# Designed miniproteins, single chains, continued (5): the designs that were tried, part 76

Each design is a single chain, and the fold is of that chain. pLDDT is the mean over its residues in the fold that is shown.

## One batch from the design tools (miniprotein)

Design m18631
Fold by ESMFold2-Fast:
Structure m18631 (fold): chain A 64 residues (1-64)
Amino acid sequence: MHMQRQQQFEELRAQKEEAEKNDDHTALGLVYRQMHELGDPEFLAEIRGPVAAGREAAREIAAE
């Protein structure tokens, strides 16, 4: 049952938006870390799916 995980993802996404608006880099980093730990590889792939256009650029930067 992954319903609760989806809710947590949505909550993290909302907190990310607020952190970005408040320019809280510390909170932003924490949210990212939690998303990474909480996120299932399948869910993360789906979320990043729509941003596939930039996945190559992001991968290259992360790899290098």
Scores: mean pLDDT 61

Design m18632
Fold by ESMFold2-Fast:
Structure m18632 (fold): chain A 62 residues (1-62)
Amino acid sequence: MSVEETKAKILEYFSTNEFDANLVKLAAKELEELGEKELAEKLRQIADQPNPSKEEVISLFK
């Protein structure tokens, strides 16, 4: 899966669903394997927050 496909899957999920920390962590792992280490680390930081926001993830992908 490409970086853009991983981003698109997460954005599509968040268009109809609430925040899912496990999904965000899985996306971070996929992005890290694709070479996007800084983006993956930021996603993990968002997922580890007590009140994570899908808006932060959406903003990060723009």
Scores: mean pLDDT 80

Design m18633
Fold by ESMFold2-Fast:
Structure m18633 (fold): chain A 58 residues (1-58)
Amino acid sequence: MEELKLLMEGSDYAEEALALDPSVAPQLVEGARLAMTEGARIGYEKLKALYEEVKAAA
């Protein structure tokens, strides 16, 4: 349950970041890969950090 929640929230951050700056698509793909291979939390933290960075730059 917690792992799925992290994947869903990470996906939401990825979608919002991509909407703000489409050029971050490769970083979003890497974040999703990390979530699936190294852990949902690691992927979530990467995608959240990317979203905050893109949002601050906008």
Scores: mean pLDDT 75

Design m18634
Fold by ESMFold2-Fast:
Structure m18634 (fold): chain A 66 residues (1-66)
Amino acid sequence: SDTVVRVAEHESAEALAEVKATTDLAKQKEIIERLERGIENLRAKGELEAAEVVERALKEMKEILK
């Protein structure tokens, strides 16, 4: 769904901004876990394109936090 892909792009961009804005390690972990659950939920619904969008953002986020 085009709508689901757009929502995934928007939410991923917000999550990346949140993780960059916080120095709280617990909050950063919470954001990562939220995106990981989002990927699993999207895959379960067959929204594979949206899942790839979130997975790409999660990989970028993990690189930022190294």
Scores: mean pLDDT 84

Design m18635
Fold by ESMFold2-Fast:
Structure m18635 (fold): chain A 80 residues (1-80)
Amino acid sequence: MKVKDYYLLAARLFELVDDEEGANEALEKYYEVIYKSEEEITEEDYEEAAELLKKAAERLKKAGYTELAEEAEKLAEELE
């Protein structure tokens, strides 16, 4: 997946648990990266996407979405 797809996924996961602030943060990052060329995408962009996925996973666990939380955490670990 491209970094934009990870930000969009994080936003949707936050929306699922009614975390409007988390969803908005992830969407702002999504709009930043969709206007960047692939060459302009940095390791920092992937690291920020990983951090948002970890936050979403924590929210999902608290809401009882244990399997989705585990998948989000695994994706975050793969992004480093």
Scores: mean pLDDT 82

Design m18636
Fold by ESMFold2-Fast:
Structure m18636 (fold): chain A 72 residues (1-72)
Amino acid sequence: SKADEYIKKALEHLSKAVQYIKEGKLDEARQHVEEARENIKKAKEAGADPDIIKSLETAIERVEELIKQAEK
């Protein structure tokens, strides 16, 4: 379904954000968090499972906290 495609894209962007955090590229990490957020919004609009949306939103919060901790 279209919802599944948006979920997959959100997960791919979150994975890239974590990779960029490890590389110290925090601006690129933030861009991928924004892309993940947009895909979560589209997944929600496409009728994605609310429990999956909640899990993805929690994952975004964790990645944002990692970026915050990596800032000087």
Scores: mean pLDDT 89

Design m18637
Fold by ESMFold2-Fast:
Structure m18637 (fold): chain A 81 residues (1-81)
Amino acid sequence: SKREELEKKAQELERRAAELLERDPGSLEAARLLMELGVIYYQLGKTEEAIRLLDEAAEIARERDPVLAKAAEEMAKLIRE
């Protein structure tokens, strides 16, 4: 099902992001994966988890890519509203 496909994709993105962050806590690739994961969690109805992931992505990206950080913050804000 579409839900099962999204859940499998979420699990893979979570694993990849964790591996990248273990190697580099400021990984922009990990920040982008967490943003994608946040969107998937929102599609799965896991709103609070989606917001948490987007906030985490923003924090990771803040110093190296403030534009990416702002995009993640804006996505989290739209979900909260």
Scores: mean pLDDT 89

Design m18638
Fold by ESMFold2-Fast:
Structure m18638 (fold): chain A 77 residues (1-77)
Amino acid sequence: SKIEALVRSAEGLIEQLRKEFGDNKEIQALVEQIEQLVEELKKNPELSEEEFNKLAREMEEILEKIAKLIDEIRKKE
């Protein structure tokens, strides 16, 4: 299902970000926000398409913030 696919992808990304950027407090705070959205997806398997799209969009916005922070870290090397 769409929910199961998104949850699996997000959980894999969370594991990677915690491993690679565990000491970065700002990235870890954003990872915690993604974990909260993943828990919401897991608790609501009967989400409407509108509700699913809203949660997916919120997750995408957080991922964009993480990507920008990673880019800034790489530029400082």
Scores: mean pLDDT 82

Design m18639
Fold by ESMFold2-Fast:
Structure m18639 (fold): chain A 62 residues (1-62)
Amino acid sequence: MKPISLDEAKKLIEQGKKYLDQGNYQKAKDLYMKVITESPSMPTEDVAETVGLLLRAIGELL
């Protein structure tokens, strides 16, 4: 599939944060997984932040 842009990846991360704030951990997880799998242009620090948010969403689902 076509990779997403860095700007779109950052927008998806912010949407995921909103889902976490709403307690919608499943949607947040799915959004962060999409960012990690479809955004090869992200800097390492942005990837690390996204992984941290993904792990938080998964932890809330357990």
Scores: mean pLDDT 77

Design m18640
Fold by ESMFold2-Fast:
Structure m18640 (fold): chain A 83 residues (1-83)
Amino acid sequence: MMKSLVKVAGNAVLDLLTGTADAAILKKAGVSKTGEKASHRDVLKYVAARLGIDITGLSDDEIVNAIVEKIGEENASRALSFA
C-alpha cells in the first residue's frame, strides 16, 4: 500500500504544477491557485487531499507531518522538494 501512496503524492505535485489537477479535489482542499501560481501551501493541501488526509484546521507544519505519517519522511521530502 505505501508504494501506491508514494506515487499518488508524486503525481499530485506534478498535476498541480502542470495545471492538470482534479478540479473537485482542488475545491475540497481549498486550493486557490495551480500551475506557475501555486504556493507551497497549495501544494501541501492538494497532496494531503489526494492522500485522503483531512486538512481542516491544520497548519502547514501539521499537514507536512500528516503526509510524512502516510508515506514516510524520505518519500515526503522527495515529493515536496519540487514545491
Scores: mean pLDDT 74

Design m18641
Fold by ESMFold2-Fast:
Structure m18641 (fold): chain A 64 residues (1-64)
Amino acid sequence: SNDDAGAAAGLAALLGGESPEVAEELGRKASQGDSQAARRGGDAARAGGHYSAEEIALKEGGMG
């Protein structure tokens, strides 16, 4: 769902070391169907070694 996409992208960004403000913005965009925001969250999680968070963000954001 859009809410799941937003939560997944925001959490992935936070785990990846992004600021709370950036994580909130990426979560908001992903919840509105922005798959690129979900990818950006997933990329941050991957860079931080959080591969499960990357996978969930991409799946919920329509990139899986």
Scores: mean pLDDT 84

Design m18642
Fold by ESMFold2-Fast:
Structure m18642 (fold): chain A 60 residues (1-60)
Amino acid sequence: MKSITFDDSEEGKILAEIAEKELGLKVEKRQASGGTVYSVTGSEEDIKKAIELTKKKLEE
């Protein structure tokens, strides 16, 4: 399994929602000194799909 981390930007929030809701991936939130950080854990293929779907959503 692979994990990626990202910030609570608009892109990060959309990525977290898609990963959890559309792909059923594990999404964890933690507080860091600079704000909220999200971690997504899954297969490399599923993480790649989450990123691609997020990019598509941001173009709408």
Scores: mean pLDDT 78

Design m18643
Fold by ESMFold2-Fast:
Order: sequence, then C-alpha cells, then structure tokens
Structure m18643 (fold): chain A 100 residues (1-100)
Amino acid sequence: TPAQQAVADAAELIASLLDEELREKLDKGLEVYKNNEFSTPENQQLDLLLRRVLGAVMQALGQSSVEELAAYLAAHRDDPAVQETVRRAVEDAVAQFESS
C-alpha cells in the first residue's frame, strides 16, 4: 500500500543517519512490519521500536503523516540541521523505549 511504502521509505532514510546497531534494529523492525511477523515477543518489540522511532521523528519535524515524513526526509536528506534533529529524536526514542 502507499502507507507501507511510505513507512519503508521513511525508515530507510532514517536508518541511513544511524550507527550500525540502531540501523540493524530498525531494518529488522521494518522486515517484521512488511511481513506481518508479530508471533514472537522479540518481533513485537522490534515493530514497537520502529513505530516509536517513526512517531518521534514525525513529532520532531512537525509532520502529521508517514507519507509527509518520507517526502520531507527525501527533500531535506542533505540538510545537516534536519539530520541532527532526526538523530536526536531517534536517540531519545530508543532511550525512552529501553528505560520503560
């Protein structure tokens, strides 16, 4: 669906700005989401992490939908201020998720 493609596009753009460990977690979460593989607690946590990261980046960049987020990230991919905002939003979301 267009929404599934927008989730994939946004997740890939975000992952490109992260360290290898966070990128791998986000990539696994996206795979779980795309394949609807929610049968294990581990896969449920990866999907939840993906959704928390996307939501945090949307709020930080003032985007109201994942489609708008994907378009915004593509348009601003070479903007250092946007890249730093994304990294901070992801780091804060991951820290909150792991401490909750």
Scores: mean pLDDT 81

Design m18644
Fold by ESMFold2-Fast:
Structure m18644 (fold): chain A 72 residues (1-72)
Amino acid sequence: MTEEEKEIVKRINRIESEVLRLEREGWDPAAIAEIRALVDKAGDYLFNKKDLEKSKELVDEAERRIAEARAA
């Protein structure tokens, strides 16, 4: 993996850890599913489609959704 790919993988892993925490806190299952779908799509773009920019966009969106949940 390139250094850039490693950064995206680390971000995906952080999102997954945070999603598990939010799920334990009783956060909306539909919102959890949306974030998981974004992360799954980000991984597909990263590993299968080799589109780093699109993968980053999806990871950014997932992180934004988590930040909104924390603020609520």
Scores: mean pLDDT 82

Design m18645
Fold by ESMFold2-Fast:
Structure m18645 (fold): chain A 107 residues (1-107)
Amino acid sequence: QAVQHLQRAIDYLDRAYDTARRDPRTPPRVVDDIDQARRYAQQARDYARRGDYQRALDYAQQAGRTASRAYDDARRAGDDRTARDIGRAMDHITQAIIQLRQQIRRS
């Protein structure tokens, strides 16, 4: 379900945020982008819980784009741990988007 996938994405982004902050190779912009992606995923989760699937989809897409940027930058910095956690979050965001699109089609 979309809410469950968004919660998993938030959990992975929380882990990525903590790891990124502790790695001196990781640029501050990666930390900021992870935090922003986490906030977008939280908005998507909250809208999905309320049945506002269109707004949930819009925020989930924003979370995915922001997480993708953070993933690329973490990889280039050599912070493989942070990149792995962001990648897992991105997989869950993708699944949430698929589920949200299905819910919108049922409406």
Scores: mean pLDDT 91

Design m18646
Fold by ESMFold2-Fast:
Structure m18646 (fold): chain A 56 residues (1-56)
Amino acid sequence: SAELEELARELDRLLTRLALRDPALAQQMGKQAREAVAAGDLERLRELREQVERAL
């Protein structure tokens, strides 16, 4: 879906920024993001986006 693709791209950009500050957390969150994308889990992707934004 377009929403899934948009959330995945936004989260990927945020994770790239997080990796510069906290590479271990970015790796952990990145794994969760890939799993959520594979599952089509929009709610999980939104939660992960909020968590990454909070960590930045």
Scores: mean pLDDT 86

Design m18647
Fold by ESMFold2-Fast:
Structure m18647 (fold): chain A 84 residues (1-84)
Amino acid sequence: KKLTDEQIAKYREDFKVYDKDGDGVITLDELLDQYRGSGYIGSVYNLFKTIDLDGDGTIDFDEWLSYKHVVDFGLDINDVSKYT
């Protein structure tokens, strides 16, 4: 099922939150640095490993978009955990 323009725009804004230097990729270090004080570093690391399909230590927008499309298509993992 194709993404709507609104869904793509939302995912793009989410990606920009993590890609603060605007290089078009998210590195593990950038992601961990954002959460350094939060106590959620382990969860963030696991999330990165889940969406880093190439295993090169970076996530580009296409990898992020594919991951978000799969999650939002039939299941929000956080919503399932919240309601079941």
Scores: mean pLDDT 62

Design m18648
Fold by ESMFold2-Fast:
Structure m18648 (fold): chain A 90 residues (1-90)
Amino acid sequence: SKEFEELIEAARRRIEAYTANFLAASTNEEAKKEVEKLKEEALAELDRIAASKEPVDEKKKRLRELYLETLEKMNEIAEKNNIKVPAPPE
């Protein structure tokens, strides 16, 4: 559905924006590589969820779980490296 496509695109944009902000805020090359890897893995999984033949409600649930897990992991990397990542622009 168009609503589901918009949710996928919003999650993609937010993950990409947070990653860009992290890369701009950090000089730690190891932390940058970890966050870029998480971004690539999350975006690949978003594409798999979008292409899946599962019911839309199950896809929405998986999308939400993936998005929250990805941001949590990125925030953990930021905190461990004492990096303050600004919120993405609206």
Scores: mean pLDDT 84

Design m18649
Fold by ESMFold2-Fast:
Structure m18649 (fold): chain A 77 residues (1-77)
Amino acid sequence: MPSQAELDAAVREIAGAVYGVTSANLAKLGKSEKLKESLLSDPRISEADAEKIAEAAKKGDSEAAAKIARDAVLASL
């Protein structure tokens, strides 16, 4: 089991990347595909989860996108 501090750090790292995509500049059309490619590079995130995160980010729902990313990291640990 990872320590709580290690888990929190991993979740914040992924949430930070997701939040960046849902910002005013990154929530624009087409930016979700770049997020999806970046997420697929992380072995803790499955292709299905990366797609769900990208869809939530495309809708501007940073909270939903961050939750999916967090749940994926937690499931991989």
Scores: mean pLDDT 59

Design m18650
Fold by ESMFold2-Fast:
Structure m18650 (fold): chain A 74 residues (1-74)
Amino acid sequence: MAEQYLAQAEQYLKQAKKALEEGDVKKARDYVLQAYGYLQQAAKAGQNDPELMARAERLAEEAKEVLEKVEKAE
């Protein structure tokens, strides 16, 4: 379900941020890539739901910000 994919994406973004705080840039990168995968699944499942698409867009923006921090830390 699209809701489940969004929840997984949020969980992986949280793990990515924690890994960055701990200095584990490689784990942070792996987690943010997993979050992107779940966001793509959510977008496919919820493409007819504007509210869900808006939530997915916000999470994608957060994932992009985390990825930029990971790339800068490398």
Scores: mean pLDDT 80

Design m18651
Fold by ESMFold2-Fast:
Structure m18651 (fold): chain A 57 residues (1-57)
Amino acid sequence: MSFEELVSAGSQTLADQGRSSATPQQIADAAQETLGLSDQQRQQLQQRIQQMVQNSR
């Protein structure tokens, strides 16, 4: 599964909870809950999300 798909799933989960602003940590945590990621995968996802957010700036 691609990191882009994981980011999308986490972001949708947070949006469903009414969060307007989401940090990479929050998105990674939400994706772990939604997709059942391991701690290692969650940590890698968090770092990748940080890179994506920085690139979007």
Scores: mean pLDDT 73

Design m18652
Fold by ESMFold2-Fast:
Structure m18652 (fold): chain A 56 residues (1-56)
Amino acid sequence: MEDLKKEVRELMEQLGISQSEIDAIEDIINDPKSTEEEREKLLRGIITHLKRVLKE
């Protein structure tokens, strides 16, 4: 899961996403109310979306 969090952060930085949006996503990812399964699903969805935006 840490590798997924790192990939999301790196992709967001590459795309120039605002710090406030990064902070909001990190807050959701690190919410102790979320299960590991829910966090992994969310992270994978974010990664897929960001990779699509990054492609020309």
Scores: mean pLDDT 73

Design m18653
Fold by ESMFold2-Fast:
Structure m18653 (fold): chain A 63 residues (1-63)
Amino acid sequence: SMERLERLKEAIDKGMERVNKMPVNVDASEVIKLLDEAMKENGLDVSGLEAIVEVSLAERKES
């Protein structure tokens, strides 16, 4: 539903804001935990989140 997509976007935005405030050498496990907590707080399914975070962090390092 549209409400679920809105909540997912909001949870991701809040999680990314927290990640941006972390040191440059942030550990991937901390990012995964932070996003997992944000999504769970919003009642969202976190299946596959670990894979998504790993891809995103790999892209950041290649940039």
Scores: mean pLDDT 63

Design m18654
Fold by ESMFold2-Fast:
Structure m18654 (fold): chain A 79 residues (1-79)
Amino acid sequence: DPLAEAQRDSEGALQAYEDYFKAPPEKRAALKVAADIHLATALYFDPELARQTAKRLAELARKHGDEETAAFYEKVAEK
């Protein structure tokens, strides 16, 4: 079920990005890539869910002071 796969990828993106802020610096790049791959997969199968997920990712980025990443995810949410 593509919608169920999109839901798992949406959850995967949020989890990877939460883990990003808890991780040591050497692990952060891989977690950010994982979050972005999950988001891209969700966007392919369920664009509406992916846009909602991107808004959540932008909120997390702002909470942690990462304005560049927040702006990136906001642009994804607008598409």
Scores: mean pLDDT 84

Design m18655
Fold by ESMFold2-Fast:
Structure m18655 (fold): chain A 71 residues (1-71)
Amino acid sequence: MKKKKLDELQDWIVDAAVNGELDLKEAEERMEKLITEYGVDEREAVLAMTAALLRGIGEALDRGKYPKTKL
């Protein structure tokens, strides 16, 4: 189910960000895998990733952790 794969990606991004270990390149690679291998819609994948990044970064900052990412 495509929704389950999107939920797994979102959960991973939030958890990684909360731990201060978010790598944007790995997040992008995981998103591309969902699109290419699981047939997730690109627009839905991008929106889900963006929402999860905002949520995860916010939670990491609230916990006093700053995710070091290369943009």
Scores: mean pLDDT 74

Design m18656
Fold by ESMFold2-Fast:
Structure m18656 (fold): chain A 59 residues (1-59)
Amino acid sequence: SADELVARAKAAADEAVAALKAGDEKAFQEHVTRAGRAAAASGRPEAYAYLVRKIGAAS
C-alpha cells in the first residue's frame, strides 16, 4: 500500500541521516536511494518532503 511505502521511505530516510552522521558515505547513498524509490512508488509528495527535510536538517 502507499501508506506502507511512505513508512518505508521515512525509515530509509532516518537510516540515511544516521549514516551521514556516522560518516558512512556508501551507506548514506544506499539508504537515500531506498528512500527515493519507496517515495516514488508511494506517489505521495510528503515522502519526498520528509527525506529532503531530514537530510537538510542533518547536513
Scores: mean pLDDT 84

Design m18657
Fold by ESMFold2-Fast:
Structure m18657 (fold): chain A 110 residues (1-110)
Amino acid sequence: SAALEARLRDLAGAVNTRAAALLEAVADAPPETRRAVEEIVALVAEAAGAIAAGDLETARRLLREAEERLRAAVAAGVLSPAQAEALEGLLREAEAAIDEAEALLREAAA
């Protein structure tokens, strides 16, 4: 339905807005930090696209890949504690968006 598609797009839009703000926040960071954030944000943006399409299996897989890249970046020491916390916040918002999208899709199927 058009209403369901609009709500899924709104959920994806909120995630993408936070992702864009994170990229702006690291614009002047060292190249290794910028690259790590860009890679994580790209996976989150792909997950947001999957949410908008109602493909929650793909969205969850991409979010798990983003979590692994965040863990690797933290282990490599390329992120400040504040940057790691901000990325963890983005991943939590993306997970919440997937959970809300699942509830909306279940409601629409009933």
Scores: mean pLDDT 90

Design m18658
Fold by ESMFold2-Fast:
Structure m18658 (fold): chain A 110 residues (1-110)
Amino acid sequence: SMELEEQLKNQVLFILTVLEGHMAPGAKTLSKEQAIEALRELARSLGLPISDEEIEEMVEEVARKYNADELDREAVLELAALFLRREYKLRGVEVSDELLEKVVQELLEE
């Protein structure tokens, strides 16, 4: 639904803001190590039972897709969406690949 899409979009933007907060001042990319640290801290602060290994796997999946050790805004947005999908799955809600791809695409156009 449109309501769920807007909710997901706002939640991805929140996670993106947390990830971008771990970038060096003036940087345009996030390292894999910075991304792992940011998501570990976020999972802990939200009380989510997401393991360090699972976070490392998420970051490595995005890095492989973009063939990059430094994650640009598009890669960081996809990482935020993957983290949100896992959060939803822990609550018993499946988010489709198509819906996440749509949310990421719309946020890249803004």
Scores: mean pLDDT 85

Design m18659
Fold by ESMFold2-Fast:
Structure m18659 (fold): chain A 69 residues (1-69)
Amino acid sequence: GSIKEVADLIREAIESVPEEQQPEVRGAGNEALEALFDGDAEKAQAILREAAEKVPEAREYLLEAERLV
């Protein structure tokens, strides 16, 4: 999928979690997007999967983003 579609799913993941968890999801999302801009899809996928394991409330959005990478 496009980087925009991945970014949109990351935004939905951030909005789906309590405020206390938003910085962690945002941080992981930014790192994944940076990896995609650098052309490192495997790194982006790994970051999104790890974030999904750490923040179960965002899991569905983060795993959908990982699938689109």
Scores: mean pLDDT 85

Design m18660
Fold by ESMFold2-Fast:
Structure m18660 (fold): chain A 63 residues (1-63)
Amino acid sequence: DLEKEAEARIAQTEAEGNKALRDAVLASGKDRTAVFNQGQADLEAKLAEERARAEKEIARRKS
């Protein structure tokens, strides 16, 4: 199922992104809040793009 595959990819991207963000925050020292806020915004944008791409791909293949 294309939708289930897309959900799995998005979940994996979210999990990996959250881990990378946590690691970056821990490494950032004094700028932790700024790194967290920027990384969180970047991850949200990336996940939104992945969802939009998945929706477009599903629509294309169901055509």
Scores: mean pLDDT 79

Design m18661
Fold by ESMFold2-Fast:
Structure m18661 (fold): chain A 98 residues (1-98)
Amino acid sequence: DLKKALEYIELGEKYIEEGNYEEALKYLQKALEILKKLEGAELEEARLYATLGKIYFKIGNYDEAIALYEKALKIYEKLGDEEGIKEVKENIEKIKKA
């Protein structure tokens, strides 16, 4: 299960590099559905929410981007991931100022 989620994340990242956000979202959402059902995958889930938030920001869907970043933030705060907390807070502030 985790291996399949990571394969979908790799595909999604490839599509992000190509600027194909539609296909990126498709594969990353498939990865997210797998990670949400796994125990102990909270860090991977938080990172994926942050990646999805970045894509929604890129395509101009600011409300969805903020919602996804706030989901990532809650998980990073639970885990004490200071780098994740900082990155997500900076991204939320950037969107709110746009």
Scores: mean pLDDT 86

Design m18662
Fold by ESMFold2-Fast:
Structure m18662 (fold): chain A 87 residues (1-87)
Amino acid sequence: MLSPEELLASLRHAIETQDPADVEGIVKLLAQLASLVLSSEEVSEETRREALAFMRAVYERHRAQLSPEDAAAVERLIAEVEAAIAA
């Protein structure tokens, strides 16, 4: 079984190598990454902050390709991770 840190690294790689035209796939991978960060107590604070920065970078990269619904979903995931780090 992969550690949360290894799963996070795998999800980041999957997002970075995803076809930019597969916006739905990118949104699903971002949701998986956010879920892992939010649910795992084993993920370090540094790794959570790195994941948040990565999610923001991916969002800005694909912003013009996102539907309003997908953009709202990604913004909500980012806000949930931000709130968890701030708590």
Scores: mean pLDDT 80

Design m18663
Fold by ESMFold2-Fast:
Structure m18663 (fold): chain A 60 residues (1-60)
Amino acid sequence: MEYLQRMTDAFRRMFLDLARSVGVDRARRVMLEMARVSKGMNLGWETPILEGLRRAEAEL
């Protein structure tokens, strides 16, 4: 549980940093692509990436 919460927060911060650098639309595309790659590689990061993105978008 706590490990996934830390990963989710890390991806939330990554999205906010990317959005400040390249804009929200580009940052969203990058995060979604990372989620797809994570799923294909079976890393288990898809859920924390998508949840991090969802939480970051709620802060905008």
Scores: mean pLDDT 80

Design m18664
Fold by ESMFold2-Fast:
Structure m18664 (fold): chain A 115 residues (1-115)
Amino acid sequence: SDIKEKIYYFEFMTQMQILLLDRKIKELEAAKSGSEAEQQKAMDDAKRLIQGVLDNTLRLLRELKMPQSIIDEVEKQSQAILQQANAAKTVDQMLAVMKQQQDLLRTVSLQALDY
């Protein structure tokens, strides 16, 4: 397959990951009215999704053969997001982290289109 087909696939996968994050954001918002145990479970589930989405994004960028400078920048931003997710003590803090991850995915999508 040519580079255009790979870019199309990357864009499709990135958009799917943004939608998965949107669904988890809604689940986290709903968990705010629940018990402390329900909130903790929702935060743990969100943290796992954040890790999975970041791992998938870096894998896709490498498969697309993006410039190393772009991969390094995304890895740095991903590490900051993971650190914030690990430090989150409230649902609101985790919601803020998930929205930052969606912003990173949107930025990466634009960078791939310019490649």
Scores: mean pLDDT 87

Design m18665
Fold by ESMFold2-Fast:
Structure m18665 (fold): chain A 101 residues (1-101)
Amino acid sequence: KKKEEIKELVAELLRALGFTDGQIESVLKLLDGAETSEDPDIYLALLEIQLTVAGVPSELRGHFLALAEALKNGDYETAFQHLARAAEIAGLTEIAEKAKK
């Protein structure tokens, strides 16, 4: 339930940042791997590379990586906090408010 809400808000945030549907799908698969994989750290590393290549600013990228780390640990509260902060930095107030609930 919370996992689906996070994925929907991440997709909305990335779409607002100008990501293509293929790029969004790739990021969401990496977040799923970080949560469910036997080796989540490889998915965190791949996510950092993908966001860096896409030109995501370092502060915003840091919050996406912290979100993925929170998902790795099953900590949805911390994941929502980093998602809200990423949206605030991007100037996306509606997404930030949804993440805060």
Scores: mean pLDDT 81

Design m18666
Fold by ESMFold2-Fast:
Structure m18666 (fold): chain A 80 residues (1-80)
Amino acid sequence: KEELEKILLEYVELGLIIRENPGTAPQELLKQASELLNYLLENLEPEVFQKFVQELAKLLAEQSEEALEKLKEEIRKLLS
């Protein structure tokens, strides 16, 4: 559970960095994001992953510190 929360949060952080600089993001970060995504798809129940994606979409739409904190709280709830 703690490892899954950590991986979900790392994926969110990398996604935000890559989105800010999509043409100039280090290739190493792109590879790491892909590896984290594969890990999440393998280790999360499909329903949990779907809810995570919905909450991530809200963060991407709002692009605010408040939306990021809401996503972190939802990740904790999904893994409880």
Scores: mean pLDDT 74

Design m18667
Fold by ESMFold2-Fast:
Structure m18667 (fold): chain A 77 residues (1-77)
Amino acid sequence: DKRKIIKETMEELGVDEKFYDLIYELLKDLDLSEEEIRRIVREAVRFARGFARGFNMPVTEGLLRLGLDAAIISLQE
């Protein structure tokens, strides 16, 4: 179940539960393995946190969405 994998990965990374719906909506219709889901979420969170830290801003849904889009594209290339 994608929901369980996303939630567990978010909990492992210390990601706020408020981002769950965004992550699930972007991944729910994609044919992804457990490892691919975990990798996409890890890469997206790493990107969002790095950007937020660099610009002295909070992690936003926009930053996380950008990270998720980039990670998904990376898996297809």
Scores: mean pLDDT 85

